# Designs tried in a protein design run: designed miniproteins, single chains, continued (2). Part 63

Each design is a single chain, and the fold is of that chain. pLDDT is the mean over its residues in the fold that is shown.

## One batch from the design tools (miniprotein)

Design m6176
Fold by ESMFold2-Fast:
Structure m6176 (fold): chain A 105 residues (1-105)
Amino acid sequence: DPEAEREEQLEALLRSLEDLARNASLEDLARYAEESGNYEGMRLIAVAVLHVRRGDLDRARALAQLQLDLHNDPNMTVEELRQAFREAVERHSTPEERAELAAVA
């Protein structure tokens, strides 16, 4: 069942976000962004982690779905993907949250 498999992937990602929310610092998330070279995607993960920490699981779930959808789109270029992640970060974070994420370098 493709729908059930997709839901299992989403739940697995949400569990990973909960683990990151409990065990990872913002410095850990910044390091993962540096190591992967996917700064925009990792910033979106960091925003999702902040929503988990606040108990906003609906927003975290929406960001997890967006992350999976963007990564699974074979027609999206690297630049289109980066732009989509940047737009999602701006849409789902406050200026104060973005300033905190920027300060973790």
Scores: mean pLDDT 72

Design m6177
Fold by ESMFold2-Fast:
Structure m6177 (fold): chain A 80 residues (1-80)
Amino acid sequence: MIVQVPFTNISVLDKEALDKLINDLIKKYGKIKSIEVVNDYTLKVTFENGKEVTFVAPGGTPNHAYEAIKYIKDRLESLQ
């Protein structure tokens, strides 16, 4: 399952939409088991039921993708 990272504007991470998305995924698939940074644009998350979800930063502003992926990783690790 591939999920596009939510942005409110070209360079602004939508943290509220991201938190809602993460909570919805945890509710549906259970606790986060593992988090893997695949590359500067891509984060892979495995849930306790074995479901894999891939977060992909949008291709429109590569300069901010890395910061967004780092933020998401840190947020997800806080919820493990």
Scores: mean pLDDT 75

Design m6178
Fold by ESMFold2-Fast:
Structure m6178 (fold): chain A 92 residues (1-92)
Amino acid sequence: GDAEKLLEQARKLLAEMRELAREIRKLVAQGTPEAMERARKLLLEMEINLGLIRIILSVAKLINAPEEVIKELEEILAEADRIVAEVRALLA
């Protein structure tokens, strides 16, 4: 149903954020000014994905999705927020 589609979209966004974080770590390891600028652009893309996961959770709550789906979306959001925080600290 609609709740399962929202959960699948959130899982895809989290997977994309993990790949972006991996790429950012490679760019930071390079340490060049060009690599650091690319890393900051990828962080912005991660922050957009984090915002989309927040919207997905809000929509899931609005449509009264099953508690198990809401709980998994909250866990996905918490993990996404943690990954963004780690990357922000790396680029500080």
Scores: mean pLDDT 92

Design m6179
Fold by ESMFold2-Fast:
Structure m6179 (fold): chain A 60 residues (1-60)
Amino acid sequence: SQAENVAQIAAILRRHLSPEELERWGPRVIAGGLDLADLERHLPQLSREERETLVALQRA
């Protein structure tokens, strides 16, 4: 369950982020605690649907 959520987070981020950005933001998203406003501010290249999915995966 948690491993599947981590894999899904990584898959979403890899579609949009550079390797450097992924090293910076990947662990932070996986650790949780980023809300929609945080994701919109720091990862504007993601769609709204992808940001909502990341928030849901962080809470599961």
Scores: mean pLDDT 81

Design m6180
Fold by ESMFold2-Fast:
Structure m6180 (fold): chain A 74 residues (1-74)
Amino acid sequence: EVKVVIPESASDETIKIALGSELQEAKKYLSEEERKELEKMYEEAIRAIDEGNREKAKEILEEMVKFIEKQKKK
């Protein structure tokens, strides 16, 4: 399996693309409640990037990926 690893040198655009991709793929595996939680994480990550807090956005992306992987393995 390919791990989503965001390099230290990743651009804001790359992080935004990764966030959007994870959200769209996750919708195939998630209940309505789980989708709302993931969408909340996504919105927080986008705000963090827009505020210049790249590290926070990366942390949220990693949490989103872990959340999705947990749901796939149920």
Scores: mean pLDDT 73

Design m6181
Fold by ESMFold2-Fast:
Structure m6181 (fold): chain A 87 residues (1-87)
Amino acid sequence: SAKQRAIDFILYILGKKLKKSEEELEEVRKELEAMETGEEGEAFAEKNPELFKGIEEAVEELREELKSLPAEERREIIEKEIEEFKK
């Protein structure tokens, strides 16, 4: 699902780019999986501004690192990294 792909990507960023512990990743996973509405997502972002700033900065760094590659190839690299992270 779109929600699960978004969660997997966020956890990948937190684990691989921000070096969060397995315990911290499990806490974030539980909160994200429990969300059913956009209002809950907005409340979580408001409550965790440093976390979301860190994610935004890491995503921008990843975009900059891969900017020389075609969009499709960038997507494939990111998807492969997420799959490896999930193992």
Scores: mean pLDDT 77

Design m6182
Fold by ESMFold2-Fast:
Parts: sequence; C-alpha cells; structure tokens
Structure m6182 (fold): chain A 70 residues (1-70)
Amino acid sequence: DEDLLVQAVAEAAREAGLSPIQAATVANLFLEDREPTDEQLEEAAKKAGVSVETLRAVLDRARQLFDEAR
C-alpha cells in the first residue's frame, strides 16, 4: 500500500529529525523507486538539503517499518 509506505517514510524522517519538506522529498523518491540508484540518492539528498548518508539511513528505516506494517 502506498499509504503504508508514506507513513513509514514519515515516521523514519521524524526519528531522524527531518522537516516535513525533507520527509516529502524522501517519500517521493521511495514511491518512484524502492531501490534508488546512487545517482537518485545524491539528487534527492541535494534537493532535501541532507547528506546521502542521512537519506540512506531514513530509507533503510522506512523499509523496515513498511515491511513490519504489511
């Protein structure tokens, strides 16, 4: 469910201290590709104003939460 995925990203972003705008960027990336390429991660990180490392951590946490919810 896309709704569960968005909720998982929102929770992961909240845990990481990201703003709602940063969380939206992460959610859009994950909705487009659940296994983003390094290039997609770098582009999204620049857009959100976070490090690629932070973005990867949020996506990994979101995947964990999404898998637990389904």
Scores: mean pLDDT 78

Design m6183
Fold by ESMFold2-Fast:
Structure m6183 (fold): chain A 83 residues (1-83)
Amino acid sequence: GKAEEAKRLAEEAIRLSKEATRLALQGRLDEARELLERADRLLREARRLAEESGDPEVKKLVLEAEIELGIARIALAVAKLAA
């Protein structure tokens, strides 16, 4: 259902965001950017499905994914300043 799909998308967005943070810290900026763009797209869909589902556990996962994406965006911005 929508809750299960939102959970899968949010978990993938978390995974991609964590990998993007790692790549950004290694100076692999283009790869980090591509993963962040994918994570952002997945998270937008996960958020929509989570709101439609009304499932509080899935909404919590979406919030966790938003935090991880935010961390990755900061890491990429800092890495770009160092390049």
Scores: mean pLDDT 89

Design m6184
Fold by ESMFold2-Fast:
Structure m6184 (fold): chain A 61 residues (1-61)
Amino acid sequence: LEAELQRLSAELDEQQRRLVAALTDPNTSEEERERLLAEVNALSDRLNALQDQVDAQRAQE
């Protein structure tokens, strides 16, 4: 679980970087911007759910 949390965190950082690049690029379409934003939100939701699982496991130790 912790390894997955670390992997998802890295993926979120990568997607946020892509979103920032897209927002600063005048050639980026509105459709592409919305897609990247949706991907960042989806990864954030997954990270929060996984963090809850990690916290639950730590409470059992």
Scores: mean pLDDT 77

Design m6185
Fold by ESMFold2-Fast:
Structure m6185 (fold): chain A 110 residues (1-110)
Amino acid sequence: GEAMELLEEAVEKNDKELVLKAAELLKKVSNKAGQAVLDAIEELLKEGVLTPREAAVLLASLALRMGYDPERAAEILEREIPRLLKEMGPERLTELGDKVAELAVKLMQE
């Protein structure tokens, strides 16, 4: 769908605005928990804690889990996860996941 097309372009261009547009589209088809995760990813991207590529991978992972455009989401993940692991290592990838989860829980409680 349109969200996965925007994420593919965002990864290629390292474009924050394309990631934010994809997140907005995914929110429209997400439950409240998914919306909180998307809000957390957007805030961390705006704060510079996530790069556009890191945010795009997290959005593609969420889309795959939700069954939204799963083949295209899987293609993004297969391409980009090895690149992120090479660039930052597995410890940083775990840290980013933990930061997203913590912020999403806070957003759901407030």
Scores: mean pLDDT 81

Design m6186
Fold by ESMFold2-Fast:
Structure m6186 (fold): chain A 76 residues (1-76)
Amino acid sequence: MEAKVRVESDDESDLEALEVVIATTNAILEENNYDPELKGVEILKKAAEKLGMKVTIVEGSEDTVGRIEAEFVLLP
């Protein structure tokens, strides 16, 4: 139902950018009443790719429809 993603980078600015992307994705999902065809996790991955950053699915899958919860990890 809900998906959990891990956002990881060795750059704090990258993490801040992905935080905005995830918040925006959740806003889009809410505005579209969590439409099963929308695929929020897929949208997030596409947005992260355009920003040149990586997102790992911790719980759920790319096909999960629902709110996305994020955990941010600064790599050593």
Scores: mean pLDDT 71

Design m6187
Fold by ESMFold2-Fast:
Structure m6187 (fold): chain A 87 residues (1-87)
Amino acid sequence: SAEDEAIVETVVIAVATGLQSNPPASLETLLASVRAYLESQGLSPAAIAAVLAVVRELVERYRAGEISLEEMRALLRERITAILRAE
């Protein structure tokens, strides 16, 4: 839905912007910000936990140099979209 697409893009922008800030946001700060946003959108606790797990995994992979920022954005969009569709 348009609402789901807006949620996905908001999370992707927030994570990417936080990682590219000076200094870069900590993983803990990014997760807290994403949690607060998803709670404001009325997502279930299960959906919030699933999104936060994906954000943690992909941020850690990006910081390890395993994926580029562009690949992280694409994977976040794909995996969060799948989570929201399962609701």
Scores: mean pLDDT 90

Design m6188
Fold by ESMFold2-Fast:
Structure m6188 (fold): chain A 88 residues (1-88)
Amino acid sequence: QVQELLRRAAILFTAASIWYSGGQFEESQGNLKTAKELYKRAIDLYEEARRLLRKALELSTDPSLQQQLQKEIELLDKRIEEIRKRLE
């Protein structure tokens, strides 16, 4: 239940981070079109990871875990916003 949601969120977060790093690399090479495509993929995966973390937060009864998840969700929201600014 909660543990499975956290495992899935971690996998999606790792995948999103790979796409994000790829986008940063392409951007550094001047390949702006490819970078934007990779950034969009990263956002999609980060948004799905955030959705799973929110679900885990709703199902959790552990105050310590709830506080940790809320902080992680806020950090992820900021990351998604920063990547969106790169797409403009």
Scores: mean pLDDT 89

Design m6189
Fold by ESMFold2-Fast:
Structure m6189 (fold): chain A 77 residues (1-77)
Amino acid sequence: MEEAREEALRHVEEAIKAAKNGDYFKAAQHFSRAYTYALKAGDLEAARYFQEAALNAMKGDIEKAIEHAKKALEVLR
């Protein structure tokens, strides 16, 4: 399911852009969508990291959010 992986990657890129622009709520929304697509791709480990990224973005801890997103990208197939 290559499309689900590609959609997860697109949402991560949009989340990081939103975060760098100071839009933490939009970043959290995109990380949450990346979580959904990682689940559809069957990558439960990547999904867990995207969930942590979304939670940290909502808390305003954008450095932790990006760190977790990077870990998700390392394991996403």
Scores: mean pLDDT 84

Design m6190
Fold by ESMFold2-Fast:
Structure m6190 (fold): chain A 108 residues (1-108)
Amino acid sequence: SLRDKILALIDENVRDPRDQAGLKKLVDEYIDQIDEAAFFALYDAFVNSAPYTKQELEDLYARMQALAAQGHEATAVLAFLLAGGKLLLTTDPDLVQRLSVFAARLLA
């Protein structure tokens, strides 16, 4: 199932048990709102863009905004968080902060 695929990604990629528990709770809360194709497309784009240029982060931010505008807020946020959005390897901390703030607002 989609839930099992996402939970497996959390177990494989998230080492902190509290972060794992928080992400699994978000998955259980929002699973019915997740678009599988859009989730993996955005997740793969985040994973394959590390380390990030400013342009790549701006493009990923635009993709998150486009998904949110289409009603896929939970899809955009979970893809970002699971790809290690809070641990993004970049030299542009302002854009990482903008992505993190945007993600937090979508599920607020």
Scores: mean pLDDT 75

Design m6191
Fold by ESMFold2-Fast:
Structure m6191 (fold): chain A 74 residues (1-74)
Amino acid sequence: SMEEVDREVEGFALGMKAAVKYVPDSLPAREQMRIIGAAAAHGADLLRTLPREQAEKEVEKFAKEMADEAVKRS
């Protein structure tokens, strides 16, 4: 149970780190927070089934795609 919580927290951290890397400060704050939240949740989900290195790569790809899409819509 504690190991599950620790893994979830690590996943959230991986997702937030990826979002910070790709989200430009020129996006509206609401869009920045939306992408950060989505990437954090995705990181947590990925670590439930994937090794850390694979989860990190997948969540970085996810965050980049979301950031690129948001920029195209702005």
Scores: mean pLDDT 84

Design m6192
Fold by ESMFold2-Fast:
Structure m6192 (fold): chain A 90 residues (1-90)
Amino acid sequence: SLREEAIRAARELRFEEAARLIEEVAGPEYAEIFRVLLEAALTAATAEADEKALEAAEIVEKHLEDDERVQLVAEALEAALKSLREQRAA
């Protein structure tokens, strides 16, 4: 599904493709939310900031479960941040 492809692209650090797929599934507003949140996390560029951003994404995913568009953005952001953390640890 396009949703699964968006999360996979985010996990693979293909941020432009992930944003494009989120736009196709959820609309341009949710793609922009993904881009802005990801850019903020990348700009902070510390392990502590990454950890806090990941915790925030998991909380949003848990508490806004019924909104599939918000869920997609949260899951894609979580996947990207986990992969970024692994890249820094390597």
Scores: mean pLDDT 74

Design m6193
Fold by ESMFold2-Fast:
Structure m6193 (fold): chain A 101 residues (1-101)
Amino acid sequence: MELLEQDIRRARELRENREGVIEELKKRFPDVKEEIAEVAADFALMSLEISLAYHGAKLIKQGADASLIREAIELAGEELVLMFAKRLGISEEEAREALEK
């Protein structure tokens, strides 16, 4: 749960404040060109989206709170979450029901 909440927060920062994240990367790595910082931010977001999709699918399997599942879907995308859910043995019906509550 705590790890998922941290990933949600980081993904939101990258999506809503990409410019600020790039600026922080430039502060940490001042010798890095801006283009490299941009690519790093984009790769970090993709990595977080994959992590969130996997955790979102696990939350569906565990019958967790719909609000947290919806946050994971909002950031990772419904398609990716449902793909992981299917691979974890969750039926399309179970996944759909979890998304509606």
Scores: mean pLDDT 73

Design m6194
Fold by ESMFold2-Fast:
Structure m6194 (fold): chain A 88 residues (1-88)
Amino acid sequence: SMMEEIERKIELARELIRIGASDEVLKQAVGLLIEARFKLEELGDKELAEEAEKLLEEVIRASDNPEEVRKHAEKVKKELEEKKRKEE
């Protein structure tokens, strides 16, 4: 189900933080969390969407270069917003 996919993305992001993954791998987790947040917002699950956003901030803080990973997150957010606009 879509919810199981979202939960798996969140759990994977937590695991990548726990194992001390590289910034390249953490950038992948950023993409997964932003996708999960957008889907949760569409589903109206505000509580889990807030959890995903908090976890995104944890990923950024856990990185070796938080500024670079944050810039990557902003780029991914913009690309997903543009994609959603084109599909509407």
Scores: mean pLDDT 82

Design m6195
Fold by ESMFold2-Fast:
Structure m6195 (fold): chain A 87 residues (1-87)
Amino acid sequence: SIQEVIRNFLRWEIEELEKDIERLKKENAPEEKIKETEKQLRILQEVLDLVEANPEISAEEVIELLEKKGLYGLAKYIRLLAEDVRR
């Protein structure tokens, strides 16, 4: 289902962000950059929690939630995934 595809994508993105944070810390990146990435991680964790709590959630609802949180790139990717599943 599209909901399963969205959940799997969000879990993968969360794992990638956790790896990015570890990399940034090892490279002594600016604290602001680390904090920004950690904020993005928290937002995605909240979105995943909502998707897992609502198995009937539509792709459009997830897209709107991501856009409201400023995650426009991820919102666009979810839209493309939803279109691909309908084909």
Scores: mean pLDDT 82

Design m6196
Fold by ESMFold2-Fast:
Structure m6196 (fold): chain A 84 residues (1-84)
Amino acid sequence: IEELREELKKLVAEFQKAVDAGDYDRAVSLARKIAELVEKIAPVDPEGAIEAYQALMDAAVKTKHPEILEAAARVFRAVREATL
C-alpha cells in the first residue's frame, strides 16, 4: 500500500516534468499510468488521488490535450466511487 502511494507521487512528478518540457507523448503515457494506479488505490489514498486529479486537470486545461482530459476523467470517477 505504501509502495503504491510512493509510486503515485513519483508518476505525478514525472508527469508534471513532461508537461513543463512540452513532451506530450510522455505526458499522455504517464497520465494513463496515473489513472490506472488511482483506479486501484483511490479507496486507500483518496487525498493522493485528488492531488493526481488536480495535476491532470491543470495539464489538460493548459495543453488542450484530449487524452490527458480522458485520464483526468478516469481519476475523477475513481475518486467518486471511493468516496461513496
Scores: mean pLDDT 80

Design m6197
Fold by ESMFold2-Fast:
Structure m6197 (fold): chain A 112 residues (1-112)
Amino acid sequence: AAERERLLAAARAADEVMAALVDRYRAEHGGTLTLEQIREILEAGRAAMLEAYPELDAETLERLREAILAALEAKAAGDEEAARAHRREAARAAAEVFGLPLEVFEAALAAS
């Protein structure tokens, strides 16, 4: 319970940092974010999460970040099969970070 609450607080801190960067980039460059800007936003979120919860597996968080970016790059290239594979890897890494069954994230992917 306490560990989950701390993990959720870290996730909220990351979300706040990422949301601030989204607002800044949209104000400076217009409404559509580039893949490079998304990469920077996700790295800032990862850094904020590790600062709030240093005991988190930094390698698993990096795998999650890389899988999200790879899915976005594949989707932008029109490679739906590769995008789906990378989304599944992101779900796996997220399940490891949150200590939840992979099936929870696979159900969310199926609903998307």
Scores: mean pLDDT 74

Design m6198
Fold by ESMFold2-Fast:
Structure m6198 (fold): chain A 90 residues (1-90)
Amino acid sequence: GGLTEEAKKKLEELRKKAEELVKTMSKEEIIEYVREVVRRYLEEKGVPEEKKKELIEKWIKLLEEAYENDEEKYLLLLQQILAWEEKLKE
């Protein structure tokens, strides 16, 4: 079948948090937050510094493009970032 009840609840919580970020933080504050989370996530995965910088810049570019052109994609990208942050806290 589809998503488990647990996974569905987690996705709903992440969406709510993403919507709250967009309402309470500026674009610049969100970009800084995303940079920090992506950096920490890649660092935990053992990604080399050069590749880490490249991937962070690609993530920020995708986020900025989505902000201007696709609000739904922007929220989905933020949900992924929030999921990574929660995993880093475990």
Scores: mean pLDDT 83

Design m6199
Fold by ESMFold2-Fast:
Structure m6199 (fold): chain A 91 residues (1-91)
Amino acid sequence: LSPELEEEIDAAIGTIMASVALLAAEQAERDLQAGKLSIADAQATIASVEELIRRARELSRDDPAGQELVRRAEEALKRLQALVDAKQAEA
């Protein structure tokens, strides 16, 4: 593949990965707040979201739109991590 085409493909995959990470983190936050998700399942979701964000960040290096989605996913992950920590402290 040409470097230009490779960058376009990477940007598209990065956007998909960042979007999945964002949606997964936001859904886990809602489910954990509603008592529909265990702390163990929330921790598993955090691990999965962290890997998606890592990969999306690498793929979106030259894509401002993808970088914005990565930042939004990182903020959602931070909220989910804070909620898990708070619930563990009450245990």
Scores: mean pLDDT 87

Design m6200
Fold by ESMFold2-Fast:
Structure m6200 (fold): chain A 73 residues (1-73)
Amino acid sequence: VSGLDAVRAAFEKYGSPMTAEELGEGLAEHAGLSPDLGRRVVREAMRLAGLPEEITLEDAERLAEALGEALSG
């Protein structure tokens, strides 16, 4: 599953705008990670991408790319 698909699935579940906490929980559920790890990875990705605490679906592609960077570090 691509990071972009995971981000879009979270927006469908939680709506837009979405918080880092909500995305982190959704990503953890989708990827089989612990909720704490999911939230940490999302916060790091958002910080690297310079995104605000609340994000919209328009940010999904940039966020998915930054998630790949955060997971590689």
Scores: mean pLDDT 74

Design m6201
Fold by ESMFold2-Fast:
Structure m6201 (fold): chain A 111 residues (1-111)
Amino acid sequence: MSKYKEELLEKLEELIKKEKDPIKKKALEIIKELVEIVENEKALEILEEGAEEILKEKDPTLISGTLLTTAQEAKSLLEDEEVQKKVEELLEKGLEELAKLAREEAKKAKE
């Protein structure tokens, strides 16, 4: 593992631990999972920038949109088709989990 990837994983873990918004926290966890399977340094930089943009967002739709765009841009730099497929699978699962979480939070607001 590169030193940059190790430092990024530590940074993401601390951001996840400090995040109080459950939707942002879940989006950051998905970015961390993407970082764990990616070795390309430019793709890792895109994932780091995406995490920072997610932290600035308050709208669940914009958080999901930023995650989608970030993962697609990172994926575009990958040469390994198997890693690209893993990125797609993690993103699809992550977006489904974020959508479920957003629905649960909306239900709590009505109860």
Scores: mean pLDDT 84

Design m6202
Fold by ESMFold2-Fast:
Structure m6202 (fold): chain A 105 residues (1-105)
Amino acid sequence: SREEAEKLEQEIDSLTLEEIVDKLEEALKNKDESSINRYTAILLTKIRELMLELLGPEEIDVVTKALEKFENMDIEEQIEIARKLAEALKNGKEKAIEFIKELGE
């Protein structure tokens, strides 16, 4: 719905990558299918936004390949990759960019 879409956009903007992964892991533990679907969609959008922000529009081909690989992973692999990206971000922008480029191979 329109209200659900607006709430989804607000959650994407307000949550860190680590917070999204924590919410998704909680939803998986509780077998809450509605929350699993919601936080999986939020995670995908957040990853896309981070990749575009870090590499920029000139590297759209790399972002597209990295995102395609991420989208084709199962949920457990997506959580692992998201946690690795969050850790790379803590070690600086260059490490995050390196991780995304390796994923896009």
Scores: mean pLDDT 84

Design m6203
Fold by ESMFold2-Fast:
Structure m6203 (fold): chain A 56 residues (1-56)
Amino acid sequence: MLSKEFKEEAIKYYKENNYDVKATAEKFGVEPKTVSRWVLEEETERGLELIKQALS
C-alpha cells in the first residue's frame, strides 16, 4: 500500500542520484528490486507514449 507519490519521489531521487538503485532503496527504506520494478514500470509507460507519438 505504498502511495503513488512515494513511488514518484523514489524515481525522481533515482534519476537525480546517477541512477543508483541501491542509494534510492536505502533512502526510501525499500529493497533494491522494488526500486528496479518501479523504474521498469515508469520506463514501460514512457516507451508506450513515445511509440504512440512516433506512430502519430
Scores: mean pLDDT 75

Design m6204
Fold by ESMFold2-Fast:
Structure m6204 (fold): chain A 87 residues (1-87)
Amino acid sequence: MEPSIEEINEGFLKYLEQLYEDLKDDPELAKAVAVAATRWLAGHLSKEELEALAKTLEEKIKEEKDPGFKEILTAVHDTLKEIIAQR
């Protein structure tokens, strides 16, 4: 059974939160890994699924109060928007 786009979006956000906490002492590495993971995931999603994920990230960015994590979320969102524009 394929996971729903909502489950994929929630799972990816959880992954990014865990990545940020695990690499709290190296935020530049966390950002680089997050962008790489985004590019890999995007290769497995349709354009419609990518657009849904980008929207979820936009909503999360608006609510995010940690400036370091907000920077990571913004880099991931910018990467998704670039990939969507190329498709």
Scores: mean pLDDT 81

Design m6205
Fold by ESMFold2-Fast:
Structure m6205 (fold): chain A 64 residues (1-64)
Amino acid sequence: MAAARRAEREARATRIADEVGRRYGLTEEQREEIKRALIAAAEQVDLSDEQLRRAAESIARSLK
């Protein structure tokens, strides 16, 4: 079912956004922005945790 896969993608994006955001000292709002970007990217293609982490780090650097 599509709903289960969507929930899994959201959980992965949330975990990675929190991990990277904490490492870069980002605000809650900036972490939420990263999370949304990762979810949008994951909806277009099946991304690995490493690919999501690289994307999150790129966004975090642009926000710093």
Scores: mean pLDDT 77

Design m6206
Fold by ESMFold2-Fast:
Structure m6206 (fold): chain A 110 residues (1-110)
Amino acid sequence: SGMKDEVIKTVGDASKMTTILTILSSKYNDEEARELAEQLNKIIQDIKNLVRQSFDDPANQEEIKKLIKEAKELIKKAKEKVKDKVTPDMLKEGEQSGAQMEAEMKSLLS
């Protein structure tokens, strides 16, 4: 379904940004990057928990839609925060984390 594809993409994108933000927070002692990473990771875990509980529950689907919207807004803020600091190695690690999260979510939604 379109909603399953949107969930998979959003948690993948969020996981990618969480990885990049975590590297930057450690490298530059950037508290804002750390806080953004923590917020995105919480949304990822909340979505995973709702999917594990029951994806087909309309109430869970409405909550997941709200979390997707929040994740997209935080991803946009994260991209602006990191745009001048991200390196090719950070992008590679982020892309690997995103792909792993997409695979996990595809499994949960099967």
Scores: mean pLDDT 90

Design m6207
Fold by ESMFold2-Fast:
Structure m6207 (fold): chain A 89 residues (1-89)
Amino acid sequence: LKAGKLTVSVERVGDRDVVTAEISGASQPFILVLTLEAAGERRVHTATVASGEKYTVVLEQGHPRTKATAQLLDESGNLLSEATAELVR
């Protein structure tokens, strides 16, 4: 199976942090688990993502440090790919 390429980015837009996860080159949809760590809090988002699709989460008010970890899982819960991005003020 072609797992494709997973990318994740964290950008500050004004006073907000924008986290984007994208998969490209995949042959089928996968389960995306996006873990956000900011201001001592951990938040987890889960979505089904297809190739060329972007999953975006906006954090109101930028934090001194925002870390995003994206994981792609198959339908059985096996980890296929992981990417991490961090923004530090």
Scores: mean pLDDT 75

Design m6208
Fold by ESMFold2-Fast:
Structure m6208 (fold): chain A 75 residues (1-75)
Amino acid sequence: SEVDRVFDLLIEHLEEKGLTELVEIVKQVRAEMPEDATLEEFAVRLVRKIQEKYPEHLEEFHRLLQEAVAEVRAA
């Protein structure tokens, strides 16, 4: 699915930057969502969770999320 492709790219980019705590948040949020969840719902839940737990990483995370979504939608 589109969500799973964004998930895979986002994990890759976060691991490359050493943001392992954000990798765990991304995995947890996806696991809490249904199979038919939209990209928009996934993005909203991720941003809210990171704003709550790691607000210092929010701006960098939002940029990586936008890049992953753009890459998936361009393919």
Scores: mean pLDDT 84

